# Designed miniproteins, single chains, continued (2): the designs that were tried, part 26

Each design is a single chain, and the fold is of that chain. pLDDT is the mean over its residues in the fold that is shown.

## One batch from the design tools (miniprotein)

Design m4929
Fold by ESMFold2-Fast:
Structure m4929 (fold): chain A 55 residues (1-55)
Amino acid sequence: SPSLKKKIKELEEEVVKLSKELAEKYKAGDMDGVDEVMKRIGGLFKEIGKLEKEL
């Protein structure tokens, strides 16, 4: 589905944005922020995996 491929791409772009945020929080020593961003990235990968099974 074109809509499904678009959704996966949007989630992958969100992972890229969060990866940059993760690096910034790590440099700042914000370990609570690092943990929160890592949990969000994990949730996105789980969602991407579910959508990829529908392709």
Scores: mean pLDDT 86

Design m4930
Fold by ESMFold2-Fast:
Structure m4930 (fold): chain A 70 residues (1-70)
Amino acid sequence: ASEYVKNARKAADELEKQGKHYLAGLAYIAAGDADPSNPEYYRRAADSFEKAAKTYPQWKPLAEEARKKA
């Protein structure tokens, strides 16, 4: 796998552990864009944006977009 994809996933995992769901979603999108053969990254981005949208409803469209890409 690309080092970029590995680094983006690690960053996203750490951001999720910190409860930074919006930033985690962005990092998962970056991994998905770099590795479109793996739909799990877009699914994880959608899940992260849905968690962010519970606090900040403005992020709901990003969750829906990521889910469509998965």
Scores: mean pLDDT 82

Design m4931
Fold by ESMFold2-Fast:
Structure m4931 (fold): chain A 71 residues (1-71)
Amino acid sequence: DEKKKKSEELTKKAREALREGNYEEAVKLAQKAIDLDPNNVEAWNVLGAAAHRLGDDKTAEEAFKKGSQLG
């Protein structure tokens, strides 16, 4: 599935952005990954971590909850 593969690639880029401290970019990439594959647990976890680093606790909590429900 091309969408699933692209979601995985975007998730890897999102994790890299998160590691580099580029939290806004990590959020953007993770959101794109989720749009392509809403069942991508790793993308939800990256979204949660990046949102938390930006002080968006509501988005972080919702993203981690979604990741937990899927995994």
Scores: mean pLDDT 88

Design m4932
Fold by ESMFold2-Fast:
Structure m4932 (fold): chain A 97 residues (1-97)
Amino acid sequence: MKEKILEILRKALEALGVDEETIERIMSYVEKLLNGEELPIDELKELLRFLGDIYTKARNEKIFTPEEEKLLVELLGEISRRYRKALHEKYKNKPIP
C-alpha cells in the first residue's frame, strides 16, 4: 500500500510539471507520514495545502484512475487528521507536572 501511494503521488507531481526539488521534499514528508513518524505542524500544513492543490489539478487533467484517486483522497484525509491532532495538542492547556 505505501509503495503504491508513493508511486501514484510521484506520477501526479511529475505529470503536473512540479520541479524535482519540490517532488523530493513532498515525497520525503509523505514517506515519513506513511511510516508512522511524527511530522511538525508546519510540514503537515504544507502537505495539506500542496497535495490538496495537486489533487484538484490531477483530477481536472484526468491523471488518476478511480482507484488511484481514492488512495490520494485517503492520504489527504490522514494528513488532515494528523494536522488537526497536532494543532489540538499544541494549543491544549496541559497541567504543569
Scores: mean pLDDT 77

Design m4933
Fold by ESMFold2-Fast:
Structure m4933 (fold): chain A 78 residues (1-78)
Amino acid sequence: SAVEELKKLLEEAKEILEELKKETDILKAIGLLLRIIGIEEEARLLLKREPSEEGKKILEEIEKIKKEAVEIFKSIPE
C-alpha cells in the first residue's frame, strides 16, 4: 500500500538524516541532501496517487526531516 511505501521512505529519510549529522565532507553532504529531497518528492507523488490521513502525517514528518537536513547542510563551513 502507499502508506507502507511512505513508512519505508520515512525510515530511509531518518537514516540519511543521521548520516548527514555526522558528515564533514561537503560533496558527500550534498549527495545525502539530494537523496532526502528525492524521498520527499516520491512521498508527495505517492500521497497524490493514494490520498490518506495517515499518508499526509507521514509526508509532514518527511517534510520536517528535509527542513532539518537543509539547516544542517547550511551549517557546514564553505
Scores: mean pLDDT 86

Design m4934
Fold by ESMFold2-Fast:
Structure m4934 (fold): chain A 88 residues (1-88)
Amino acid sequence: SDPIVRPKELLREILETVGETRESYSVEEIGSLIGLYIVEQKLLDPNDLTKVDLSGTLLGEMFEVDSFDGRDSDLIYERIMKHVEIVP
């Protein structure tokens, strides 16, 4: 099962944008909430629904890329793990 984690400051700001203020989450929940952030901020390219444009966004600062394929679960997981603390 995925570990329970506490978001660090930048990820917490992103989660607050989608109305989430809990102390801890599963990594799977955070992945789903990042997906919700992408939809609510309209970051999907309307000409290519697999391309996520992160330019000038908090998520772009967190991921340190200007765009990515939204299906790249390995990238999403790696970036989440850099911005969370594992709950013991």
Scores: mean pLDDT 82

Design m4935
Fold by ESMFold2-Fast:
Structure m4935 (fold): chain A 64 residues (1-64)
Amino acid sequence: MKVRVRITVPRQHVDEIVAAIEKAGGEILSQEEDGRITAVVPKEAVPELAQLAAEHGGSLEILP
């Protein structure tokens, strides 16, 4: 199943997070100028994306 997530990282790491989402079979819904990304991703990809965000000083939140 797919879940909607918000990932917040420093601006310089946005492209890396976007590439990881696309590799995992996710879809980017929006990208904000301040490094906030909203995407729909496979539930199985959430732990790896959360780890990647944390390694780059960011966070991942699962949205309702």
Scores: mean pLDDT 83

Design m4936
Fold by ESMFold2-Fast:
Structure m4936 (fold): chain A 76 residues (1-76)
Amino acid sequence: SLGEAALELSRIISSLPAEDKPKAQQALQTGVSLALDGASLEEVREKVAKLLEGTSATDEQVDKIAEAAVTIADYI
């Protein structure tokens, strides 16, 4: 659900180091834009992963950000 996606996203971003938070926000915004343009979850995940490369974000956190981006786009 949108609410569950928003809560999980909030927890993930809050858990990241201050230096990685802007990159996570950029990855989310890019993911939402791609999903609105018709990108699949897999395509969104690949782009989010590339944007978060070199950050402390785990593969699970990358997947959750991508899932949240697609869920948010579905409600816009």
Scores: mean pLDDT 83

Design m4937
Fold by ESMFold2-Fast:
Structure m4937 (fold): chain A 93 residues (1-93)
Amino acid sequence: AEEYNNKGIELYKKGKLEEAIKYYQKALELDPNYGKAYANLAVVLRELGKYEEAKKYLEKARELDPKGEAMKNYVDLETEIGVEKLKEAVEKV
C-alpha cells in the first residue's frame, strides 16, 4: 500500500491530481485500513473543490488514526466546507 501512496504523492506534487487519486485508490485496494491514503485522497479532493467527498475520506482517516495528522486536516476542511456553503448561499451564482 505504501508504494502506491508514495507514487500518488509524487503525482500530486507534479500537479497531476486525477492520477494521484488513482494511485491512492490502488493503495486502498491493497490495504483498506491505510489511513494515510484516505488523508491524501482528501487533500487532493479538496484541491479539486470536492469538499464534501474530501470530508468523507478525512473522517475515515481519523477513524483509523485519531491521533494522526488527519484529525487536524479534518477540522480545517470542515471549516472550509462551512465557508464555501455560506459563500454559495450569499452569492447565488
Scores: mean pLDDT 68

Design m4938
Fold by ESMFold2-Fast:
Structure m4938 (fold): chain A 66 residues (1-66)
Amino acid sequence: SEEEARRRVEEALANFKKAVEAGDTQAAIDSLKELLRAARELGPEEYDRAVQEAVDALNAIDQAKA
């Protein structure tokens, strides 16, 4: 269902942010793959939002480390 896919997007995004913050590259890759897979089920607009949120999370960590 769309509700189930949306829940998976939220969980995967949270896992991705935690992995990026922890510097866990493999967990970040795995979470990103799941995020994009779940977001694809919701449609192109949600997919674009998921990509943007992942990029924003990476930029926030990079700025904090600089």
Scores: mean pLDDT 81

Design m4939
Fold by ESMFold2-Fast:
Structure m4939 (fold): chain A 56 residues (1-56)
Amino acid sequence: AREEARRGLEEGLAVGGLAAINAALHEAGKLLDVDIPVPRTREEAIRLAEELLATL
């Protein structure tokens, strides 16, 4: 789960679009059983993904 979440987040960030990062965050939340708020901006999405990656 943790390694899958990390890979998904890295892939979402590599694509770089808000929709891709949001999809990666949503899947990571399911895999880690964590409620992640839906980001409204690309900057927020990138920040959340990077913060979550730092804990993995």
Scores: mean pLDDT 80

Design m4940
Fold by ESMFold2-Fast:
Parts: structure tokens; C-alpha cells; sequence
Structure m4940 (fold): chain A 101 residues (1-101)
């Protein structure tokens, strides 16, 4: 079903976001950047869970906007690379979800 595919795609997206953030945290030596990544992970995962439960793509758009803002403000190159990959994953998820019936 379209709903089951939506939930599966969002679950995979949450796993990807968590993995990318955790890799960024492991590779960064900037403690301030690490704390920003931890905060962003919690906020993005909460929005993705809301998108999964409600089917409202507005929550996914909010998650994308948060990552775009974080990327624009980030100065740590390791955290920037992680944020760029997270943004690409979220945008791909949005496009995939918009293609569902």
C-alpha cells in the first residue's frame, strides 16, 4: 500500500539521518559543531516521526528547512559534509513521497 511504502521510506530515511549525523559526530573535532549536530538530529528525527504518523509532508519540508539553515550557518567542514549528505537524503525522500499515490 502507499501508506506502508511511505512508512518504510521514512523509517529508512530516519536510519540514514541518524547514521550520517553519528558519522559526522565521530569525525568532527569541533565540540560546538558536535553539539549542533546532536540537537539537529533530535529535531529532524522528531519531524520525520510526525511526517510518518500523520502523512503530512509539511513536517518533511520543515526538516529540510532546518538542515538548510544549519548548513548555511555551519563552519566546521566535517559537519558541513554531513549536513550536505543529510539534505540530499531528505530531498530524495520528499521526491519519493510525492510520487506515491
Amino acid sequence: SAEARRQELLDLTMESVEGLVNEGIAKSTDQAAIERLKKLKKEVLELLERAKETGDLGYLDEAIALVEKALAEETDPVAKAALEEILAVLRATRDGLRALA
Scores: mean pLDDT 89

Design m4941
Fold by ESMFold2-Fast:
Structure m4941 (fold): chain A 72 residues (1-72)
Amino acid sequence: MAEELLRKAEEYMRKGHEAREKGDYKTALEYYDKAIEYAEKAEELAPGTPIAEEARELKEDAERSKKEIEEE
């Protein structure tokens, strides 16, 4: 279950990066928000596991990507 949530977070992260590279910052921010949501759920469901650690790192990357867009 947590692995499924992490996979969804990874997919949204990829979509966010694709949108950002196209200059579609609104869509990129929406995808990064989804990535954060699923990563947080994965971390909560399997705390202290490698899945949770990977989810945490992905969430931090998504948050940083959002900040870079928002701070321009």
Scores: mean pLDDT 83

Design m4942
Fold by ESMFold2-Fast:
Structure m4942 (fold): chain A 62 residues (1-62)
Amino acid sequence: LAAEGEALRARGEAAARAGDYATAAQLYSKASVLFGQAGDHAAAEEAARRSAEARELAKQQA
């Protein structure tokens, strides 16, 4: 779970660097769920925050 969360977070970072904030938001959101299930609440909250930021950036691009 934690390793899968890390992989999704890394993919979210790559999507954000490419400017694909909608995809980044989805990937960070999934990473947050997996980190929470693994008991890594700090990583889950960080991923959730990045998901919210990416979602706001996606709205600005629309």
Scores: mean pLDDT 81

Design m4943
Fold by ESMFold2-Fast:
Structure m4943 (fold): chain A 71 residues (1-71)
Amino acid sequence: MAEAEELKRKAREALKKGDLETAVRLAEEAAKIDPEIAIEVAKEIALAAYKAGDSEAGKKALEVYEKAIEE
């Protein structure tokens, strides 16, 4: 779906800027529309959070992943 693809692109832009909080929010929105896209984005956020040492963003990425696999 175009909306979920747009959220994915915006999340990747946020990751490029180091804005993990915005990336997590966009992934949460994507999970409501397309769980498959949300899983992909959550994995990218988790890796970026690990590299940045941001445990809070990493935990939120895991929550997005868990919700997406339930859908």
Scores: mean pLDDT 80

Design m4944
Fold by ESMFold2-Fast:
Structure m4944 (fold): chain A 59 residues (1-59)
Amino acid sequence: MREEVRRLVAEAFEISRELAKQGKTDVAAKLQTRAREALRNGDLEEAKRVVEEGRKELE
């Protein structure tokens, strides 16, 4: 479970970098904050949600 959360958080940071490149810096920052909290709490469902929402923001 923790390794799965770490993998999803890494993916969320990749998505956040791409969002920042598109000028969506506020969205990118919020996703990074949520991803860090999910990692801290071992929250697999939040990690999945952050990745899914981030992908939807990638136009």
Scores: mean pLDDT 82

Design m4945
Fold by ESMFold2-Fast:
Structure m4945 (fold): chain A 63 residues (1-63)
Amino acid sequence: SLEEVEATADALLDIAKEHTNEEQQKEVEELVRKAVEAARRGDWDRAREYLRKAAEILKKASN
């Protein structure tokens, strides 16, 4: 649902604030924004793809 995408987006942004540099945080913000916009259009596959990409950036930042 849109609410679940927005909640996931907020969680990813909170993690990015603590664990990424400026460029990585900007990248996560853009991907999260695209995910929410895709979800608003009902494009759940695209929304999921953007959230996955944001999560991968965070995973690499933590490694």
Scores: mean pLDDT 82

Design m4946
Fold by ESMFold2-Fast:
Structure m4946 (fold): chain A 74 residues (1-74)
Amino acid sequence: SVEEMFEKAYEERKEEIEKAIEVVAKVDPEAAKIVRKAKEAKSAEMARIALAVALATSEDEKVKEALREALELL
């Protein structure tokens, strides 16, 4: 099931998700909030999608750098 796939992906990437939240929180607290919600839902894929959307919609190059770094951790 989709639920089981997300649970497994989250467990395999738990440390990376936590590091991504830390990186994003330093530059874009709103994007960090989205990633935290994905973490609470136990969804590594949702966290990745949230970061990708933030990267695509951000206009600040420093924010984009932080989001790219976070996305590489996932």
Scores: mean pLDDT 68

Design m4947
Fold by ESMFold2-Fast:
Structure m4947 (fold): chain A 57 residues (1-57)
Amino acid sequence: MLVRALVDWPAQSAQELSIRAGERLEVLAETSKGTLLVRSLETGREGWVPRSFLEPV
């Protein structure tokens, strides 16, 4: 599933991914706790991001 970042957000830990508003990401996994494992289409990097910062494309 393809998603887009709504906000700029710096990663708070090594498991999280820093994102920029407008960045396109592929969803790799979801959790019931409101986080998504995503891969950046711009950088190829992977990490966890809060679901509320992303929208489906």
Scores: mean pLDDT 83

Design m4948
Fold by ESMFold2-Fast:
Parts: C-alpha cells; structure tokens; sequence
Structure m4948 (fold): chain A 61 residues (1-61)
C-alpha cells in the first residue's frame, strides 16, 4: 500500500542518518511505541508520528 511504501521510505531515510547505538536504540523504541499506540496498524497518522519522532531523535544528536 501507499502507506507501507511511505513507512519503508521513512525507515530507510532514518537508517541512513543513524550514527550511534543510542540513536539506533531510540529509533527502534520510537517505532515500537508508535506501533503499540496504533494497535499495530500502519496508518498515515502512525507514519507521520514516527517520522516526527525520528526527526527529533536525529536532530538531538
């Protein structure tokens, strides 16, 4: 689906920018938290929330 393609793009972009183990752990936690908050459903809202959290994590590095 288009949402799944967007999730893949967001995850790939974030992965390319991860430099430390702490960033990797934080990114994985953000993914798990967003998925749990959305009952495992990949929605446009879930992907947008994940993208925002990943941006914050990478900007804080």
Amino acid sequence: SEVEERLQAVTRAAGAQIRTQEEEDAALRAYLDVMAEHDGEITEEAVAELEARLREILAAA
Scores: mean pLDDT 78

Design m4949
Fold by ESMFold2-Fast:
Structure m4949 (fold): chain A 70 residues (1-70)
Amino acid sequence: SLEDFVAEEMARRGKDRFTREEAVELIVKYTGLDRRTAEAVVDLVSGGKEYLTPEELIKALRLAKLIKEL
């Protein structure tokens, strides 16, 4: 699941938050969305912050998945 994917990536990194670049890479990897669109999704969800919480990354991944299904 989406939640499981984020939890595994957190465990792998030993961190409780993600950089914008990490979030973009994970969106591309998980959804297959192009990098430019993934960057736009991260910008919308992060609100200009340097880091995304796991909850924000889950929201970004969910939005990206919806965009890919269009």
Scores: mean pLDDT 84

Design m4950
Fold by ESMFold2-Fast:
Structure m4950 (fold): chain A 57 residues (1-57)
Amino acid sequence: ARARADALIAEAERAAAEGRLEEASVLYGQAGKHYLAAGDYDRAREAAARAQELRSL
């Protein structure tokens, strides 16, 4: 779960850098779910916040 979440964060960062903000938001959201499943609540919260920030632009 955590390794998959880390991979999703890397994909989200690349998508955001390429201007694919909607895709980046989805990827951050998925990473948050995987961190939550792994019990990493701090990283789950950060990923969810990033996803919401991108959706509110």
Scores: mean pLDDT 81

Design m4951
Fold by ESMFold2-Fast:
Structure m4951 (fold): chain A 68 residues (1-68)
Amino acid sequence: KEEAERLRKEAEALRAHYQSMVDAARTLGAQASPSMAAQFDKIAADLTAEGDRRVAQLEAEAESIEKK
């Protein structure tokens, strides 16, 4: 249970970290030229997808540990 709690906290921290990076990328994109704005939009989308996958993996691992 201690391991599962640690993984869930890590998942929450990771989710917040990726959200912060996405917000930063979108803010920079809004301030940039149109060509650079497109690059920041892509970075934000890639970060969102990666963050979602990593968070889901940690949550699944925590669930697996709790089931055992």
Scores: mean pLDDT 81

Design m4952
Fold by ESMFold2-Fast:
Structure m4952 (fold): chain A 78 residues (1-78)
Amino acid sequence: MEREKEIKELKEGLEKQIKAIEEQLKRTKNEEAKKKLEEAIELLKKAIENIEKDEELAKEYIEEADKKVEEAAELERK
């Protein structure tokens, strides 16, 4: 029960994060930052796909997506 609830909440959180990145992508004018945000969206989708199959792999995708979002933010600040 607890694990199923945690997985459901994590999936919902990741879906919400994807929507937030999509909104950020609409506002972004920097082409390199756009590519990083698109890569982050793809990684988060892969994380959702793998949460129940391979939690370690899903975690790696989430961490990589976070790095891509940070890289995009850094590009927007330069």
Scores: mean pLDDT 82

Design m4953
Fold by ESMFold2-Fast:
Formats: C-alpha cells, structure tokens, sequence
Structure m4953 (fold): chain A 73 residues (1-73)
C-alpha cells in the first residue's frame, strides 16, 4: 500500500539522518492510513513522526502530530 511505501521511505530517511524528512513521510503515512480507515496504524505513524520531529527540534510539528495521534485513540 501507499502508506507502507511511505513508512519504508521514512525509515530510509531516518537512517540517513534526515529526521525532518522522515517525520514528514511518517505524517503522510498516517494520513494514508486514516483514508484507509486504519486508525490504529495512523496513530502509530503520527506518533513516530512526532518523535522524529521532536528529535529534530521541530516542536510545533511534533505537538501537531502528537495531537493527531491522540484524536484517533
């Protein structure tokens, strides 16, 4: 699925040290899981994106993605 492809690409970016790029890909995967009705996987993707954004110092993006995950649980 598109969400799974985005997760794989996000993992690659994380390994390359592109934490913001990885966070963006996990956020996109979360949105694709939401569209598919898989709210649990969407929340997991958003939480991982939030963790990566926080590591990168992007507090605003981290808080936004954390809120998205909480709204799905």
Amino acid sequence: SKAEELIKEGKKKEKEGDLLGAAKLYAQAGLEYEKAGDYKKAAEAYRKGAELAEKAGDTATAEYLKKKAEELE
Scores: mean pLDDT 87

Design m4954
Fold by ESMFold2-Fast:
Structure m4954 (fold): chain A 60 residues (1-60)
Amino acid sequence: AREEALQHTVRAAKAYLDGDEKTAEEHLQRALDAAESPEQRENIRKAVETAKAFAKEVEA
């Protein structure tokens, strides 16, 4: 369901910000699997990519 995909997307983003890449990748995969449309998958990827890029900026 939509809520399932959103929950995993949020958890993936938080894991990237915490520096836990393995947990982040696991939740990203679960979010993509829970997505019901190509548009939803694209939005999930963009959200997680944004969090990942932000985490790299903090490390720099």
Scores: mean pLDDT 78

Design m4955
Fold by ESMFold2-Fast:
Structure m4955 (fold): chain A 56 residues (1-56)
Amino acid sequence: SPAERAGRLLVELSERRDTLTPEAQQAYDRAVAHMRAGDYEGAAKAFEEALKLQEE
């Protein structure tokens, strides 16, 4: 489910948030905002974007 996917990504990225690029940190913060709003689909998308930006 989107909620399960977002939860897994949140845990993984939270442990290394401070080592992310500034762009990836912004995507992470956006994803956290989606989580707080209950938009788990948007949160999962934003967390996946943070991972993509970190691959630079």
Scores: mean pLDDT 78

Design m4956
Fold by ESMFold2-Fast:
Structure m4956 (fold): chain A 60 residues (1-60)
Amino acid sequence: MDDINLQSSQVGQQTFQQVRQQNRVSTRSPAERAAVSDRLSQPAVKEANKTYQELLQQQQ
C-alpha cells in the first residue's frame, strides 16, 4: 500500500501508461537502443549530464 506521495505516484503511473502505449506503437526505434547500447557511450554520457542539469533546475 503506497500512501507516500500518492499524487506523485498517480501522475507517474499515468505517464508510464502513456509512455508504455507510445512505446508499444513503436514510436521509438528500439533498434537504435540496441546499436547504441554497446558502441555509443558519448550520447549516453551527455544524456545523463543533461538529465542531471534538468533535475537540478527543477529542484531549484
Scores: mean pLDDT 55

Design m4957
Fold by ESMFold2-Fast:
Parts: sequence; structure tokens; C-alpha cells
Structure m4957 (fold): chain A 63 residues (1-63)
Amino acid sequence: SMEKLKKAIEYLLSKGLTFSQALMAALAVQEAVERGDEETAIENLKRFGLSEEDAKEVIEIIK
């Protein structure tokens, strides 16, 4: 949902991502979750400097 996407963006911004990075990351996580590929979402978020725990929180927000 749009509300879940907004919450994910706000969370990512709080972790030091730029708005552009947060938007792209949140959209990519939404696609990965819809495909059932949460592992790829975690790996992509970790490349932006997030911990595994923070990456899992983004996935939980989007679900």
C-alpha cells in the first residue's frame, strides 16, 4: 500500500539514506516481497549500509 511505502521511506531516511536512495530501495523491496524474494531485498538494503536487523524491519513495514 502507499501508506506502507511512505513508512518504509521514512525509516530508510532515519538510517541515513538520501530521499532518492530511500524511494528506490523501498520500491525494490516491495517488488522483491511480492515475488517472495526477501533475501534479495535484504542483500540490496545491506549494500546501502543497513544492518540485517534494519533490513528485516523494512521488509516487515512493507508486508
Scores: mean pLDDT 85

Design m4958
Fold by ESMFold2-Fast:
Structure m4958 (fold): chain A 75 residues (1-75)
Amino acid sequence: PTLLELMDEETLRASLRHLERRLEELERRGAPDREYELLRDALEQLREVAKEKGVEELVKRTEELLKRVEELLRR
């Protein structure tokens, strides 16, 4: 199992907050597409773990961040 699969809901929420801050940082300073791609990969892993654990709130919040990253990659 991945580290994410072993984490409780509170730790998953903390990971989501970290990724949200990371996205804000990348948006503020400007970043190459590769950094957004890595963020997308991390968010996709978090979304799958949240689905497996049945935490619908986290799935929705992670999907909202994924949409923002995808929009930035389409610029």
Scores: mean pLDDT 80

Design m4959
Fold by ESMFold2-Fast:
Structure m4959 (fold): chain A 55 residues (1-55)
Amino acid sequence: SPRQQLEQQIQQLAQEHVRLHAELERETDPERRAALEQRLVALGQQIVQLHQQLE
């Protein structure tokens, strides 16, 4: 169902967010840190939007 597909997508994005956050905590290169931060922001926005679609 579309609802189950959205829930699966949210879970996958949440897992990626956790991994990128862990990577950012260990990254010391400022250029790589900036790239990781941008990816985390984008993933966070996608997760919020998908959650809104579940309502």
Scores: mean pLDDT 86

Design m4960
Fold by ESMFold2-Fast:
Structure m4960 (fold): chain A 55 residues (1-55)
Amino acid sequence: ENLKKQIEINKKALETARDMLRKAEELGAPDETIERYRRAVEQLEEQIKKLEKEL
């Protein structure tokens, strides 16, 4: 079971998602776009926490 690799992939995805969220906020993107990015960030954070508990 390659949990460490999956955690690394999810952490990189989280960094990208956070960067995209910040850029969307700076550009004044529509509320629905910002909410979508926020949910993606929250889901990735939750997933990483769950995977880390399995280690």
Scores: mean pLDDT 82

Design m4961
Fold by ESMFold2-Fast:
Structure m4961 (fold): chain A 88 residues (1-88)
Amino acid sequence: SAEAQKLNAQGNEYFKQGDFKKALEYYQKALSLDPDNAEAQYNLGRAYDGLGDLEKAKEYYLKAASLGHVAASVELSFLATLRGEPVD
């Protein structure tokens, strides 16, 4: 919805400022209006990652990727490489 899009954009402004807790608040509001919004789910993953909550970040990246979000799939591949491969 237009309201979900506005809330997601407001979350992006807080994210740019490094205010990941406020970014989370607005992304969660956007997702509550549109639960299948892949962009909002990806942005929740990014905000949790910024807070150091890697388990929550992975959860939301997985949800976004399942909805076809390419950037979320890339983040999941990066996290998998960091967690178990001897090249890091």
Scores: mean pLDDT 80

Design m4962
Fold by ESMFold2-Fast:
Structure m4962 (fold): chain A 61 residues (1-61)
Amino acid sequence: AIDPALLEEELALSVELIKAAVEKTVAENAGDEKAAEEAEKRIEELAAALEPLRAAIAAQL
């Protein structure tokens, strides 16, 4: 059985990743290079955090 805590954490981080992607797009459209760079850094951090969680979930399948 898959640990529901891992699924909940993956979902929470995935939602934050979507929010960061939207923030990056809004910043790029506004010409705010600093905000776009901060959003890109956040996307990279969230993707790195999601990788081991997704691997752990896959190992339980």
Scores: mean pLDDT 84

Design m4963
Fold by ESMFold2-Fast:
Formats: C-alpha cells, sequence, structure tokens
Structure m4963 (fold): chain A 55 residues (1-55)
C-alpha cells in the first residue's frame, strides 16, 4: 500500500542520513590539516558526489 511505501522511504531516508554523517566525519578527519577554503571546496564536492551515489 502507499502508506507502507511511505514508511519504508522514511526508514531508508533516516539510514541514509546516518551513513552520510559517518562519511562526513571521515571527510572532516582527512581535512583536519586543510585550510577553510579547501574544506569548503571538498564539502561541495562531497555533497555532489554523495547525491550521485544516492541515485
Amino acid sequence: SLEEQIRKVREEREKFYAEWDKKFQELLNKLKDATPEERIEAMKKFLEEYEKRRS
């Protein structure tokens, strides 16, 4: 049913964000010695790349 599909989508979304948080922390650890400008640029690329990975 539609309600069951919506519930599954919400559950997958929560799992997706939890995994994304882990990946983000890994990225921050790799960038700990980087400049703020480098961190912003890497963050933009990370968001775009993760969006592609999701789809």
Scores: mean pLDDT 78

Design m4964
Fold by ESMFold2-Fast:
Structure m4964 (fold): chain A 57 residues (1-57)
Amino acid sequence: SAAERERIERRIIEAAELGLKEGDLTTALVALHEARKLGLERAQRAAEEAIRQIQSQ
């Protein structure tokens, strides 16, 4: 369902943001993998941005 997809997408974005906040590259990479596997483009972009920011620190 659309609601289930939005819930999963939101959780992955939150995981990516947590990874960025904690400087945890592994958490951000796991979020990216899940977003790509599920085809969630917005979550994928959030995870890619988190990884970019962690690696540029």
Scores: mean pLDDT 88

Design m4965
Fold by ESMFold2-Fast:
Structure m4965 (fold): chain A 73 residues (1-73)
Amino acid sequence: MEKGREYLEKGKEALQNGDYEKAVEYFEKAIPYLDGEERAEAYRLLGTAYIKLGKVEDAQKAFEEAAAVRRAL
């Protein structure tokens, strides 16, 4: 369904607007509805949002998940 892509786009919009907490929420909502490259992108953007919030450990975990998804492609 379109929910994953809708949340992914809302997350990207929040990230561009500097609403990093909202970006995290939207990417976390998007991830369960996505697969393949789109899921990897959502994890990468989640990591970027965590870096902006100073949550380095959470960012590292998100980037590791993005890499794991890409390796499964």
Scores: mean pLDDT 85

Design m4966
Fold by ESMFold2-Fast:
Structure m4966 (fold): chain A 96 residues (1-96)
Amino acid sequence: EIKEKIRELVAKRAAANILYVAAEFEASISKDERARELAREAAELFREAARLYDKAIEALEKGDVEKAEELKEEAERLHERGGELLDEAARLIEAE
């Protein structure tokens, strides 16, 4: 079960890293200044989420399941917030 939890965290970390790269790219190409600002903020949140997933994996490897769950919960909150900001950036780009 610990191995399954580690695999889940590795997948979530990978997703956060992919979204970080996507958000950085969107910030670099967007013509709308507010969309760029939101995409940059999203990138920072995804990067911090990935870092917290790394810490959660380390905690599980050390047998600290409670610490890992706390770190996972924090990472998931940042990941969700990053997604919201990236979605808002996309809407601003589509707005006429």
Scores: mean pLDDT 87

